# Designs tried in a protein design run: designed miniproteins, single chains, continued (5). Part 42

Each design is a single chain, and the fold is of that chain. pLDDT is the mean over its residues in the fold that is shown.

## One batch from the design tools (miniprotein)

Design m17440
Fold by ESMFold2-Fast:
Structure m17440 (fold): chain A 73 residues (1-73)
Amino acid sequence: MEYIIPLAGAEDIYPELQELAKKLLPEPDPNDLSRAKGVLIRGRSKEELLEKLKEYIETKENLQVPIFVQLLP
């Protein structure tokens, strides 16, 4: 299961986001996407999105919700 879901503008950095998630996130629960509200991370650049995602993951003890990533104009 993929924890990172790219929204408009974030598709070009999707491989980097997935690799980060694979290294930092715990084992996925197959029911997470159906039960969790999810978390939205927004940024204006590829670098900002990666930094915000890493910061978010590092500050959470238990992360089992889908992360939606959106690149803003």
Scores: mean pLDDT 59

Design m17441
Fold by ESMFold2-Fast:
Structure m17441 (fold): chain A 77 residues (1-77)
Amino acid sequence: MEFSEEELEANRLAARTMALARAGDVEGTLREADRLGRLPGVSPELVERIREAARAGDVEATTREVMRALRASIEAS
């Protein structure tokens, strides 16, 4: 499979955000969610869903919303 620079960066940001969420680092997760929001195809609504799940401490919801943002970015590329 061929990945663009944008797709590679999106995957790195998503992986980092999910790792921080699993570690219980809410502040780190929110910071990386803001970075995901700068990617093409990631709406402010998707970023806010990640932020809400992270603040709630819901790791499963946070990873689900991060994966949605990743898919949106890849589809926009």
Scores: mean pLDDT 80

Design m17442
Fold by ESMFold2-Fast:
Structure m17442 (fold): chain A 70 residues (1-70)
Amino acid sequence: MLSKEDLRAVAELVGVSPSALSKALRREDKELYERVRKAVEERLEEIQKLLSEEDFNMLLASLDLPLVPR
């Protein structure tokens, strides 16, 4: 589970509420999940700079995103 601080930072960056991001990560809403997944994929470099390595990897796993290519 992401820290509260990292969850809020990602939610702000992708333009959703922290509650909406939590629902997306739990896959409770398919449309919200797809929207958040796309927004995170488009902003991977910015998100990686904001999060710890552990929380970043947890976010990618929750959204079924591949590791960022070098």
Scores: mean pLDDT 77

Design m17443
Fold by ESMFold2-Fast:
Structure m17443 (fold): chain A 97 residues (1-97)
Amino acid sequence: SERIDEAIERVNELVARMEKYKDLSDEEKRALLEEIRRQVREVNELIEEAKKENDTMSLFLAFAINSELYLMAKRIAKFDPAFKEEAEAILEEMDKL
């Protein structure tokens, strides 16, 4: 799936940004959280499509991406009080999906 390959690439970019989190400006941190939220929504659509197509490999990869996004939001919520509420809102959105 081309969409899965694109989602993997985008999550790898987010992982690189997370490694530099402590050095990010508040504006860059907000942009990171907005991109995490966008990818959560994209991955939820990919999970739904993979289920409809019985694409077991894409489903497995989409779940792996979803787990990584969850850990990113959870880490921000735990370690950055300034962005805790925004990160927790992403986690709440994921729990409802």
Scores: mean pLDDT 87

Design m17444
Fold by ESMFold2-Fast:
Structure m17444 (fold): chain A 92 residues (1-92)
Amino acid sequence: MLQELFDRLKAYAMEVEGLPEAEAERVARAALGRGIEVAEKAKEAVEAGEAELTPEQEKEVNEILEAAEATLDEAQKAELRALYAALLAEAR
């Protein structure tokens, strides 16, 4: 799932945005990092009692986190989140 999503994001960045392969790969990795960060924050907010998720939203968050956990270690997740943060800084 995660590799398939990465491949699709990279292809989109190359074909639609016209980015070079290396830059398209960086953008695709940053997009994955954002998805993981949003899912982690949503779970933390629910566990802290600060947010409520619908059953559908809880399923989505769990599916993203389970896919990341099965495919990525904590260092890889941190690297993807750092790439997203770097892209946000460049967009300022």
Scores: mean pLDDT 68

Design m17445
Fold by ESMFold2-Fast:
Structure m17445 (fold): chain A 101 residues (1-101)
Amino acid sequence: EKEKLEKMQKDIKAFADKAIAQLREIGAQSTPETAALIDEVIGYLREAGNAKTKEELLKYLERANQLANRAAAADPALGYQITATVGLFSIGASSSILGSS
């Protein structure tokens, strides 16, 4: 049980770190307004990566998705990259929680 929880937390954190790195690169190419929204998304992904429960993870992911959609509305040219990056993290994190093996 302990080893399964540690592996799940490690995998979720790794997915979060990868998504954060990609968002930082996108933010460097965006307007200041979009970069500020991306920084907020990064904050929520960091919290999601450190979540102790599935409910906490899903709450942080929902907040990150809301901010990602706002960033996409502010910069449609980068919007797909922002939402796709958060979406890929969401899939990876959900698979780590639901894949109980």
Scores: mean pLDDT 78

Design m17446
Fold by ESMFold2-Fast:
Structure m17446 (fold): chain A 89 residues (1-89)
Amino acid sequence: MEKEKKVAEIVKIFAENPEAVEESVERIKALFPEHEESNKAFGEILKLGVEKGIEAAIEEVRKLAEKYPEVKPLLEAAAEALEEYLKKS
Protein backbone atom coordinates (compact mmCIF):
# COMPACT_ATOMS: atom_id res chain seq x y z
CA MET A 1 0.00 0.00 0.00
CA GLU A 2 1.03 3.65 -0.47
CA LYS A 3 1.69 4.36 3.22
CA GLU A 4 3.72 1.16 3.64
CA LYS A 5 5.98 2.13 0.72
CA LYS A 6 6.31 5.67 2.09
CA VAL A 7 7.38 4.37 5.53
CA ALA A 8 9.90 2.01 3.88
CA GLU A 9 11.35 4.93 1.87
CA ILE A 10 11.59 7.13 4.99
CA VAL A 11 13.44 4.47 7.01
CA LYS A 12 15.81 3.70 4.11
CA ILE A 13 16.72 7.39 3.89
CA PHE A 14 17.23 7.41 7.68
CA ALA A 15 19.44 4.29 7.55
CA GLU A 16 21.62 5.84 4.81
CA ASN A 17 21.58 9.29 6.51
CA PRO A 18 21.31 8.96 10.32
CA GLU A 19 21.57 12.76 10.61
CA ALA A 20 18.06 12.86 9.05
CA VAL A 21 16.46 11.13 12.08
CA GLU A 22 14.43 14.22 13.14
CA GLU A 23 13.17 14.77 9.57
CA SER A 24 12.25 11.07 9.32
CA VAL A 25 10.28 11.28 12.60
CA GLU A 26 8.36 14.35 11.36
CA ARG A 27 7.55 12.67 8.01
CA ILE A 28 6.16 9.61 9.82
CA LYS A 29 4.03 11.82 12.13
CA ALA A 30 2.60 13.53 9.03
CA LEU A 31 1.51 10.14 7.64
CA PHE A 32 -0.16 9.00 10.91
CA PRO A 33 -1.42 12.04 12.86
CA GLU A 34 -4.00 9.88 14.74
CA HIS A 35 -1.36 7.41 15.98
CA GLU A 36 0.60 9.77 18.24
CA GLU A 37 1.76 7.13 20.75
CA SER A 38 3.04 4.68 18.11
CA ASN A 39 4.65 7.58 16.17
CA LYS A 40 6.49 8.72 19.30
CA ALA A 41 7.66 5.18 20.12
CA PHE A 42 8.78 4.62 16.51
CA GLY A 43 10.72 7.90 16.58
CA GLU A 44 12.54 6.76 19.72
CA ILE A 45 13.39 3.47 17.97
CA LEU A 46 14.92 5.37 15.01
CA LYS A 47 17.04 7.34 17.49
CA LEU A 48 18.07 4.02 19.06
CA GLY A 49 19.22 2.95 15.59
CA VAL A 50 21.55 5.98 15.52
CA GLU A 51 22.96 5.17 18.99
CA LYS A 52 23.17 1.34 18.95
CA GLY A 53 22.86 0.43 15.27
CA ILE A 54 20.25 -0.74 12.81
CA GLU A 55 20.03 -4.29 14.24
CA ALA A 56 18.81 -2.95 17.61
CA ALA A 57 16.24 -0.75 15.84
CA ILE A 58 14.89 -3.74 13.84
CA GLU A 59 14.31 -5.75 17.05
CA GLU A 60 12.43 -2.86 18.70
CA VAL A 61 10.31 -2.19 15.56
CA ARG A 62 9.22 -5.85 15.61
CA LYS A 63 8.20 -5.53 19.27
CA LEU A 64 6.32 -2.29 18.54
CA ALA A 65 4.38 -4.00 15.71
CA GLU A 66 3.01 -6.53 18.24
CA LYS A 67 1.97 -3.71 20.63
CA TYR A 68 0.18 -1.62 17.95
CA PRO A 69 -1.64 -4.03 15.61
CA GLU A 70 -3.45 -1.14 13.84
CA VAL A 71 -0.08 0.00 12.37
CA LYS A 72 1.58 -3.45 12.25
CA PRO A 73 1.78 -3.65 8.40
CA LEU A 74 3.54 -0.25 8.35
CA LEU A 75 5.98 -1.23 11.10
CA GLU A 76 6.67 -4.55 9.34
CA ALA A 77 7.43 -2.62 6.12
CA ALA A 78 9.86 -0.45 8.13
CA ALA A 79 11.58 -3.51 9.64
CA GLU A 80 11.90 -5.14 6.19
CA ALA A 81 13.44 -1.95 4.75
CA LEU A 82 15.95 -1.77 7.61
CA GLU A 83 16.78 -5.49 7.19
CA GLU A 84 17.36 -4.99 3.44
CA TYR A 85 19.68 -2.04 4.18
CA LEU A 86 21.62 -4.14 6.73
CA LYS A 87 22.07 -6.98 4.19
CA LYS A 88 23.51 -4.53 1.63
CA SER A 89 25.91 -3.04 4.18
Scores: mean pLDDT 76

Design m17447
Fold by ESMFold2-Fast:
Structure m17447 (fold): chain A 55 residues (1-55)
Amino acid sequence: SEILEMSDAILKQVTAAAKAGLSDEEITQLVQQMTRSYNEGKSIQEIVDEFNKLL
């Protein structure tokens, strides 16, 4: 399921962001932006790669 794959990707990115010292508000904004990118047609891998470069 693509929904489960996206949920797993979000969870991994949230964990990485928390370890990088991002605040709860910054993490919430990160999740919202990832979800928006997915809804706009970006692949899960492209989203993960893009957001990893910002950390």
Scores: mean pLDDT 79

Design m17448
Fold by ESMFold2-Fast:
Structure m17448 (fold): chain A 68 residues (1-68)
Amino acid sequence: MDALLAAARRPRHRVVLRSLLEAGLIREADIPPLAAMLDAARDRLEEQQAIIHFVSTGELPAPPRPPP
C-alpha cells in the first residue's frame, strides 16, 4: 500500500490517497493515476500563483540561493 502511495510526490496527497483507500472509496489500481493528476494539478497551481505574484508586484522572483 505505502509503495503505491509513493507515486504521489507531495506528502499531503499521500495522506489523502491513503485515507480514501482506508475508507474503501478508491482501489489500489486508482492510486497511480490519481497521484499523477494531483501532482500535475498542484504543479500547475504553484506555477499560476508565481505568475500572479509577478503580475501583481512587477518583479520576477530570483532563483533560490543554496544555504551556506
Scores: mean pLDDT 67

Design m17449
Fold by ESMFold2-Fast:
Structure m17449 (fold): chain A 66 residues (1-66)
Amino acid sequence: SDGQADLQKLIDTIRENVDIYSESVSSSPDRGQELLNQRRQQSTQGGEQNNKLLNDRLQQLLNELL
């Protein structure tokens, strides 16, 4: 179950990045550019931290299995 939660976190991080990218692509260059850049920076920072934790957890799981 812990591994499932770790996978879900990874998927959520990917989806957040994809959603920001899609939002950026769908938006014509307009006043929203700064807000989109701010959102991307915030999401990317959080996602990067979560990805590191997920990778560490996956490595720990593999070591326990061995």
Scores: mean pLDDT 63

Design m17450
Fold by ESMFold2-Fast:
Structure m17450 (fold): chain A 106 residues (1-106)
Amino acid sequence: MKELEEKIEELKKEIDELVEELKKYDSEEVNKLLKKYAEENGTDSKSQVELIMKEDPSITEEDLERVAEALESGKLTPEQREILLKVELISAERLKEALKKVLKEL
């Protein structure tokens, strides 16, 4: 788990650097491009689940439903915490790629 947390922290740092670079541009244009790339990745929960499962085939739809229910109850098992960290990692990597595409198009 610690290795996943460290990798997520490193990605967050890279994302922060990309966000700071984007602050040099017009915020309305940046937000418009961010929305475009978010829409291309699917806006519904089903599309997000399919994206996560494609990036990590070891994560099932049932695993994601159980993690969501555990988050609502405020009690995660160690196994559910690992799945949540993997989901956070995939989401962070996707956000980094979206930010890079926005910068390239500006």
Scores: mean pLDDT 74

Design m17451
Fold by ESMFold2-Fast:
Structure m17451 (fold): chain A 75 residues (1-75)
Amino acid sequence: MYKLTLVFEDGSEETIEGETLEEVHKKAVELIKERYPDADVTVLIGNILRVIGALLDMELTGKKEATVSIAAPPA
């Protein structure tokens, strides 16, 4: 089981669990889209890349848990 904690700029946290990195990635992207539905494509892509980086680090290092900070869209 893999665990990814998303930390948002408002201080809230969401933890995603999955049996595979692909499941965690899918859930994280869906949650980010739900949290910031009006985010521009640049902010969305940036956050997706942050998630991918965390998942890749978990795969390469054998870690089962990671935390990633998610950027809010500009006001």
Scores: mean pLDDT 81

Design m17452
Fold by ESMFold2-Fast:
Structure m17452 (fold): chain A 55 residues (1-55)
Amino acid sequence: SAMLEEARALLEKEFGAVPPDLHDAIATEAVARSRDRAELRAELVRLVGELFESQ
């Protein structure tokens, strides 16, 4: 989907600290919880934050 491609592009461009093998999982979760691009970005920020806080 277009939102899934957008999420993967954002992860690569703006969240480069996230390992590439986690990009699909994080992108899929963010898209599932988002209805538009603003929510998508917010969900990506939240999920990436949770990833680094849990490590």
Scores: mean pLDDT 78

Design m17453
Fold by ESMFold2-Fast:
Structure m17453 (fold): chain A 80 residues (1-80)
Amino acid sequence: SMEERLKFFDEKSKEIQKEVLERAKSLDPLKATQALLRTVGELTDLLLEIRQNPSMTLDEIEARLEAIRKETERLMEELG
């Protein structure tokens, strides 16, 4: 259901946010803030896609969340 997909997104998104925020503490504050803002933007875009497209599967949502996580980590490494 849509509710199950939104719950899955919420739980996984919060995990990613916690991990990224913890890693950001070891970086330059301005660079960390920029990376965090980009992550929030991408997570917001995915949330809107999930709400607008009820055919999006849990596997697809998980793959998109993992891609956002990896891209954020890559940017933080390049900026650090």
Scores: mean pLDDT 82

Design m17454
Fold by ESMFold2-Fast:
Structure m17454 (fold): chain A 74 residues (1-74)
Amino acid sequence: SPLEETQAALVRDFEETLRALAADPTVSEEDIRRAAEAMIAYYERYLRERLGASDEQLEALRRRLEAVLEKVLA
């Protein structure tokens, strides 16, 4: 489905972006967390407005993205 394809692409973009930030020694953990929250907020707004994502679908995506953030920071 378009929603599933878009969510998969956003999860990949999110991990790739955060890993690039984590590889930069001038970027703090606080900077990474701030960037992650901004990206999540953007994705939630985009998916709701463009693809009609439900609150349940957005909550599930947020949990997936938060797990990616924890993995990157480990």
Scores: mean pLDDT 88

Design m17455
Fold by ESMFold2-Fast:
Structure m17455 (fold): chain A 70 residues (1-70)
Amino acid sequence: SLVDEAKPLPLFEGADEESLIKALKEGPPQLAAQAARLLAETEEGRKILEELKPSLSEEKAKMVEEALKL
């Protein structure tokens, strides 16, 4: 359990790929960045990020690029 430090939004704990995709496409930048990082952890998720990147805003596309570097 976390006390007070590093309190990111735990919105994606236990979230599936559909929830992460929705957060990336429709969520605010902070949630989109978290979703991109979580999707980048799997091969299927990375493919989803590459497919979504052209349909995202420039800011979110940059988040996808950052996540894919991991």
Scores: mean pLDDT 71

Design m17456
Fold by ESMFold2-Fast:
Parts: sequence; C-alpha cells; structure tokens
Structure m17456 (fold): chain A 70 residues (1-70)
Amino acid sequence: AEEEVQKRLEEALGVKTETMDELRGAVWAEGYGIPYAKDSDPLYRFKVSGWVVRGGERLGKAMGVPVEKV
C-alpha cells in the first residue's frame, strides 16, 4: 500500500526516503505539485498496486502508471 507508493515515487524522482512526509517534501521541491493522496488540491490520481494516489499528472506519467483526472 503506502510502502509501494513510496517506492514508485522514489524511483520516479531518483531519491530514497524513510517516510512519506519526507518524500512529499522531496516531490514538492522538484515542482511536481501534490504528489500523493491528500485532499488539498488534487488534480489527478493513479493506481499503484491497487492503491490510489492523488497527485500531479506529470508525476503519474513519470511513474509510468495509469492516471485519472479527478
């Protein structure tokens, strides 16, 4: 679930992090916008092993997963 989302985001950004909050900071710093399942300003969502991640379309494409506009 969350660990799998974390791994996919880490792969897309080329970083390694210990927590989703740390990863969120890294993704935000890279300018991807809202990168995972938060209700504040999500534009798109995508699935990672059955888990839905809300985030920017650019991040979804970088991860190579199907993206749904929300």
Scores: mean pLDDT 52

Design m17457
Fold by ESMFold2-Fast:
Structure m17457 (fold): chain A 86 residues (1-86)
Amino acid sequence: GRRAQMLAVQAIVLARQGNFQQALDYMQQAGREVRRLVRQGRVDDARRALRNMERALDVMRQNGAPQDIIDQGQRIIDRQRRVLRG
């Protein structure tokens, strides 16, 4: 769980700095870790990482990220939500 959490938190930091493309790259990495955690039955760790990914996307919106960046971030989140639902 720690790696997924660190990647998602770093996405928030980068989003606050206006580094939107790098924030997306970290969200994509966190998403891969979320899917691994779900396969391992570590659903609560996966949900915690997803919440931080959602926070990163909200920070991007608040800091004026372009719509194409927001759409990419939303697709990353939607994929993890689908995996968590089974």
Scores: mean pLDDT 89

Design m17458
Fold by ESMFold2-Fast:
Structure m17458 (fold): chain A 72 residues (1-72)
Amino acid sequence: MKRLEEIEARARARLEENLAAASEEQRAALTPEDLEDLILQGIAYELEKEGIAKEKVEEIKRRLTERELARR
């Protein structure tokens, strides 16, 4: 999980940079669900960049989604 935590941190940092560069209108158009989807896509991108197979990336995405649902 340590490697996944590092990947999550990179994905979140990239999202924050993108949001900081976005206009107020662009940020206002994003829902919480859009932000969750963007972070999951960012994590998938970082995992694929590290050479992790698509099958494993999808498995990790499922686990992250279930983790977030459990926190609601």
Scores: mean pLDDT 72

Design m17459
Fold by ESMFold2-Fast:
Structure m17459 (fold): chain A 77 residues (1-77)
Amino acid sequence: SDEELKEFLKNVLGLSDEEIENIKDPNVLGEILARLVILYEEGEITKEEAIEKLNWLKKYADETGQEMIQKTLEKLE
């Protein structure tokens, strides 16, 4: 849900409300994706959780953002 995604972005990735509002900005999305990959590589989240969050982000992303997310999903393998 939107609320669960916002809670994850704020509490786990450390984003501000302003950064979350700008999630469609490729620079903001790129930072979110980088932090998510680091959390996965550090073992802070499971692969299944990382994939779930990436699929949630796809619903809010524009065409460029969806391509960035897809490339990130491919890197998790």
Scores: mean pLDDT 79

Design m17460
Fold by ESMFold2-Fast:
Structure m17460 (fold): chain A 92 residues (1-92)
Amino acid sequence: LEELLEAVRAILDGLRASTDPLTAAEMAEAAAELLASTGHPELERLAERLREAARALREAAAAGDAAAQARAKAEAIRALEEAIRLLERLLA
């Protein structure tokens, strides 16, 4: 779980810095796979939210909708922040 927490933190930092919605979608998808691999029901729900955010990012990118891209990226960031808080509690 410590390695997972470090990986998720790195993805969150990368996602915050990303200006490309497709790169942001790939980061959200990678985080979702990591969280889903744990088998924890709460982390699986966050993984699903990340997959939905990644899909929204890809759709917004295809449409050229900057406002939708910003909203989808913000949702992915919120889901990752919740995942980090949950992982910290599981490690305590």
Scores: mean pLDDT 86

Design m17461
Fold by ESMFold2-Fast:
Structure m17461 (fold): chain A 64 residues (1-64)
Amino acid sequence: MELLQKVSELWRLVRDPSTSIEELRQAREELRKLLDQSDLSPEDKAAVQDVLDSADEKIKKREE
């Protein structure tokens, strides 16, 4: 799957209110992997980081 398609899929999972906490955690790990290993443009890196931050916040809220 292309990087853009993968990021779009992860963004949908993070933004979907029906996404489970387990799915959010999986999406977070995948986003971290993309940031760590992918050669992304600065704009794409910022977008991925924003999605990652959103996932982290949602996970924290659902754990409490």
Scores: mean pLDDT 75

Design m17462
Fold by ESMFold2-Fast:
Structure m17462 (fold): chain A 110 residues (1-110)
Amino acid sequence: SEELIKLIKKLIEEIEKGIKELEEAKKNNASREEVEEIVIKTENKIGEIVSEMEELAPDDPATKKVREVVLKMKKELLEAIYNNASVDELIEVYRKAKKELEEILKEMEE
């Protein structure tokens, strides 16, 4: 599905934007509250895209795989925030999720 591929590309793009905002926050010695606000904003945008995917193709294997990646990422982010993890650790969670989403996208395009 070309529409589903477009949504996964949007999802990867929003994660990349979140990574860049966190890298900038680290460079500027942003407060923990500002870092957490970036994570919340990024998670909200990710949730909107996943909801669009579930409305478009709820039973598609790619939608199910993307949901699993996003749920795991959300859990790891919540655990990292609770444990007062570094900005680098938050960025690493997003990088790992992005890589898994890129693998799903590759399988759909081949």
Scores: mean pLDDT 89

Design m17463
Fold by ESMFold2-Fast:
Parts: structure tokens; C-alpha cells; sequence
Structure m17463 (fold): chain A 88 residues (1-88)
């Protein structure tokens, strides 16, 4: 499922930087949404996750987010799925 694939992606990337472009491509592939629609959904989801302390922006690379080591991969995946659903 989309939720399982995203949960696994975040579990593998705890404490690591991920690009907005990489995550957009993944969400587009998993959901079938056009890249432009997936981009807006992912951007909104990352902004929400940043407010929740799950990710932190890399100030030197504005298109990169560092996934916190104590982040909840399932919650992160759920936020992405909800934003993708709203964007569809």
C-alpha cells in the first residue's frame, strides 16, 4: 500500500536528509498523481511535519529536509497520504 511504502521510506531515512524532489517523485509514482499535484501535496505535508518537529529544513539546501531521529515514520506517511488525498 501507499502508506506501507512511505512508512518504509521514512524508517530507512531517519536522521537523514531527503529532498523535496525525491519525495515528490516517490509520492507521484505511488499515488498516480501528476508531479505538479504531488509537489504541492508533499510541500504542504513537509510544512505540517516541520511544525510537528518530525522534520527540519536544511538552511544550506532549501529543498532538503532532515528527518529527525525520533520521528514517527507511520505518522509522517499518514500526513503525506492525507495531503495527497486533498490534492487529488
Amino acid sequence: SVLEELTEFFEKNLGKPVSLVELTSLVSRLTGLPLSVAYEAVKRALEELEKKGQVERDESLPNYYIIQEDADPEEMARVIVEEARRAA
Scores: mean pLDDT 87

Design m17464
Fold by ESMFold2-Fast:
Structure m17464 (fold): chain A 88 residues (1-88)
Amino acid sequence: KVEEVLTPEQRKELLKKDPNNPQALSLKAFELFQKGDIKGMEELGERALEVDPLSGDPYFVLAYAYRLQGDIEKADYYLKLGVKLLSK
């Protein structure tokens, strides 16, 4: 059970104002994973990239979502792209 940091409403508000906020993005991705909503994780990552395509965090969410779907090629693609952004 995760320690209480942000309510679901606060997470949704924060993502609406800053889709690339690492805390809100990570908590929402984890929530979707716990529910088995892998398509929701994919949509979350894609949506965050629409706002800031140079952010690394959404690429890791997408990589994990695709890996859980068995799309290893797409998972590897997004993982490498995220790592490349962190490497400058």
Scores: mean pLDDT 70

Design m17465
Fold by ESMFold2-Fast:
Structure m17465 (fold): chain A 75 residues (1-75)
Amino acid sequence: MELSDEEKRTLTAIAAEVGARYRAELEEAIAAGDQERLQALQRRMAQEVLDRAVAAGISREKAVAWLRAQGVQLE
């Protein structure tokens, strides 16, 4: 099902806040060339965005679809 403009705005805000929280760890992993750590951090960030989206009233399925549309791979 399609996302409303309100849901898109909420997801964008959540993703920005989660991204800011993990920025230092992502930069460290990139500088170290640690691909496994980068993948683990990206997976953790995606899970946090999903959990917060659900808490905000957005269905998990909609949040997953939105993250995939932004280029996030969920495995």
Scores: mean pLDDT 80

Design m17466
Fold by ESMFold2-Fast:
Formats: structure tokens, sequence, C-alpha cells
Structure m17466 (fold): chain A 80 residues (1-80)
């Protein structure tokens, strides 16, 4: 299960890189997982990217992919 610690770690990495947009998208993906605990982290990430693509903004889709990578990396670091 995704923990608040994993989300905060991913947000910290994004903010250290100077990307407040990525940090917001990380929190959005985390909220999807809290709302639907049947989703995997990868599925929640895919949904956030798909929503961004549907908006027609390729830059927002790129930010969403970056946010997904930070969140998955933080979670997987705890599974090692």
Amino acid sequence: MLRDEDVERAVEFALEAGSERVARMIRAAAELLRTDPGLTIEQAADLVVAQAKASGDEKEAEVAREAAEYLVAAYRARQA
C-alpha cells in the first residue's frame, strides 16, 4: 500500500528539482489511490497521464509522466 511517507518523499524530490507542477501531480495521483485502493500505483499513474493527454496539453502530459516516475520510484525504494 502507498504510504504518506512515500508521497512526501516523492514531493520533496520534485520540489528540490524546482518543479511545483510535478509535486501537485504526485499529490493528485496519491489521492486517486486513497479513493480507489484497488488501483496499483502504476494504474493510478497511467490514469493521471491519460487525463493530462485528454486535456490536449502535451506539456501537462509530460509533467504527469514525470510525477508518476517520482511516485513509483519512492514506492519501489521501500519494497527493496
Scores: mean pLDDT 72

Design m17467
Fold by ESMFold2-Fast:
Structure m17467 (fold): chain A 70 residues (1-70)
Amino acid sequence: SADEEKLKEAVAEAQQIVRDGLARDPSEEARLRAAREAAQYLLEKAPELGSLAPQVEATAQQELEEIEKL
């Protein structure tokens, strides 16, 4: 459905924001904040991804822990 396609696109965008945030200088506060919010979004929406949920949850949790260390 269109809602499922929209969710897949939103998840992909959130994953990219997390990757971009982790690749940036920690002094780039706005981008780091966006990455944190994106990781939290992924954890919230992961249960809606069916068979992909465990992988998305594990990756987002690890990435959020890395963000919190910065």
Scores: mean pLDDT 78

Design m17468
Fold by ESMFold2-Fast:
Structure m17468 (fold): chain A 101 residues (1-101)
Amino acid sequence: GEYGDKGAEAAGKGGKEAVKNSSTGSGGAAAGVATIGAGAGALVADRMKTEEGAEHAERDAESAYKAGLSSGSGEKGKKAGEAARKGGEEAAEYGKKGAEA
């Protein structure tokens, strides 16, 4: 419903920001982080279709954040991971509100 749609939008926004932060980097490491960020957003959006999935959205976002830090892209990898994490956290909040409402 409404909260699922808002969660999916938040996750998509996080993925888009992850791609944006990595697009000015050079080479495969930045591309890898962009893929992780965008993929994390899509995965969180898919999980928002269920209440159980929304409950664990933050964990998926944390995994994307850690992957960004581990990419070796330095500052750009960290920013991409942070954007993915923020999107996942916002998606999880909308999932919780949907369960309450």
Scores: mean pLDDT 56

Design m17469
Fold by ESMFold2-Fast:
Structure m17469 (fold): chain A 65 residues (1-65)
Amino acid sequence: MEEKKERIKKMIEAYKKFVKENPEAKEGQEGFKKLLIDYLRKEAKVSEEEIKEIEKELEEFIKKV
């Protein structure tokens, strides 16, 4: 469980870095977000509650950039 949590954290940080480095690339940002959520559902088998919390964190980050 802890290893999965750290991997998810790393993926979120990678997305945040991409958004910061490419603020104008809105299509790329949406694509990256979709891939992240797909990985969480299909590979990581994260619960819908956890996915919702992660999406909320990503949305709050985007509003600050």
Scores: mean pLDDT 76

Design m17470
Fold by ESMFold2-Fast:
Structure m17470 (fold): chain A 62 residues (1-62)
Amino acid sequence: SAALRDAMIDDVMATYGLSRDTAQQIVDVAIGVGRVLGYGVDSSQMRDLVDFFASSESMYRD
C-alpha cells in the first residue's frame, strides 16, 4: 500500500541519512525484488531487503 511505502521511505531517510529521492529508489527496488521472491510488503523479509539495499547505498557512496 502507499502508506506502507511512504513509511519505509521515511524510515530509510531517518536511519541512513539519505535524500527522499534516493530512499524512494531503494524502497521501490526492494518492493520489486520482494514481490518476485513472494514477500509481503509488510513482512520482516521486505524490511530486511530495504535495510540491505539502504546500507549498501550508504556504504558505497564514497
Scores: mean pLDDT 80

Design m17471
Fold by ESMFold2-Fast:
Order: structure tokens, then C-alpha cells, then sequence
Structure m17471 (fold): chain A 65 residues (1-65)
């Protein structure tokens, strides 16, 4: 959904992912991945040690802002 895509974008940006990484996260969510899973996977590819649980907590913060 558009809300999940926006949430994924904000969460990836908050973690400091590259513009290319943010776009990959949004595409993963469009393809049916959960926001936390997509963000954590891309963060790990960019050398960040972020768990799915940490990504989900950050996403929840973005949603409730």
C-alpha cells in the first residue's frame, strides 16, 4: 500500500541508507515484503547492523509521528 511504501521510505532515510538503497527498500515493499524485513535487509547490504525488530521499532515511530 502507499502508506507502507511511505513508511518504508521514511524508515530507510532515518537509518541513513543511500538514495539507491531507499529505492530498493520501497520496491521490496511494493513486491510484498514487510517494512521491517525490507529495511533490515537493505541496511545489512550497506554495512549497518540493524535487526528486523529494530527496523520495525523505527518504522512504528515514523508511523506514529
Amino acid sequence: SSLEEELARRTAEALGLSEEGVERVVRMVQDGEGVGTAVAREARKEGLNVSVDEAERLALRQLLA
Scores: mean pLDDT 85

Design m17472
Fold by ESMFold2-Fast:
Order: C-alpha cells, then sequence, then structure tokens
Structure m17472 (fold): chain A 82 residues (1-82)
C-alpha cells in the first residue's frame, strides 16, 4: 500500500483516489476500479494515470490482471469516442 501511494505522489495523482484504486485492485472490484479511472479521465489525468497503472501491475501482477484488462479496454473505448 505505502509503496503504491508513493508512486501515485510521484506522478502527481490524488493520493485518496489512488488509494481507492489500489483497494479496488486488491479486491478484484472491476466496477469500482473503472469508476475511479473514469474520475481520473474526467480530470484529464490520463498521462499521470498510465505510468501509475504500469507500476501497480508490477506490484500486483497476475492477481489483478482482470482489473487491469478491464481498465485498458475502458480507456481505449473512451479515447476512440473522442
Amino acid sequence: MEEALEIAKKYGLDPEKAKELIEAMRNNDVEKALKIVDEFLDRDELGKLTPFLNELEKIFGEKAKEVFDAIDRYIAEKLSKL
């Protein structure tokens, strides 16, 4: 948790929202993770979110693969409609 929060701060993300995202990944809560990702996209923070997600994938690996795959698809769909 602490390591992932420090990474969020490094990329300038809201630490409270980053914590909620980490908890959603820990619990494999896809719907909650997508809601938080949508909040970051609404704030135009995709450039900060992407490197943070890459670092979280190193920490959680296969344990959160379903959540990461859902996030990748959701971001791709949102960007394709712009």
Scores: mean pLDDT 78

Design m17473
Fold by ESMFold2-Fast:
Structure m17473 (fold): chain A 111 residues (1-111)
Amino acid sequence: DLEARVAEAIRAAIAAADPAGLRLEEITGVERLSERRYRALFVARDTATGEPLVGVAHLELSDDGVLTLTGMRLLGLAAPEAVQAAFREAARAEGVSDELLDRALALARAL
């Protein structure tokens, strides 16, 4: 249930940002940050180029029981090294472990 709801929230956000370009492939992990706050790591694909992407999504459960996306970061694996380094630094600043991030990157590269 939770993973399916997280997947739907991420899919809706991707469709709003780039309705023709991105597809959610897999959610690699969901972490509960508080009673109402969640973080998900996921892998997506650019449907035009085939480029795999790694994403970090932050989600909030409302008082009405609705799960909504509050923030999202995406990294295309074709991005320059400086962009990849900036993404890793931002993820660490948000509390994502290097182990979880490296796992998502490895899965994205294997797609």
Scores: mean pLDDT 79

Design m17474
Fold by ESMFold2-Fast:
Structure m17474 (fold): chain A 89 residues (1-89)
Amino acid sequence: MERAEKLIDEAEKAFKEGNYKEAARLVAQAISEALKNGDEKAIERVAELVMKAAESGNYEFLLELRKLLSPEQQDAVTEAATKIREKKE
């Protein structure tokens, strides 16, 4: 579905603007939509954004996101991020 991808685009924009709470809310919605639809590409895009936040030390975004996600949603993002890292290292 196009909805998850649109939510990720809006989240990336909010993240660049320093609106970490709104970025986290949009990402949480995108994860919910992506998991319902089996949209692995959207989950990978979310994982890339999470990795970029960690690399730049933006832990505020990561903490806000963790508050909004279920354990299953957190695991899906973590697994996708791990697969991306393994491909580079």
Scores: mean pLDDT 80

Design m17475
Fold by ESMFold2-Fast:
Structure m17475 (fold): chain A 75 residues (1-75)
Amino acid sequence: MSKEEIIKMVLEGKEEDYEKLAEMMGIEKSQVSDFIAIGKEVGNPYALLYLAKEVLTAIGEPMSLEEVKELAAKL
């Protein structure tokens, strides 16, 4: 999976992707759901960009938050 695909999955925050994101990070699906809810419903879009950075770091493809923001802007 490309870095762009991972960032897109986190930013879209679709429930169908929660299990896959949880598996990539080694955490529970409920934890992913809670974090995406913070980003979407609590009105903190910065949290979704940060989650994308953490997912990429967990799979061995670390990016800076600025690089994640730049790539997200192209999606």
Scores: mean pLDDT 77

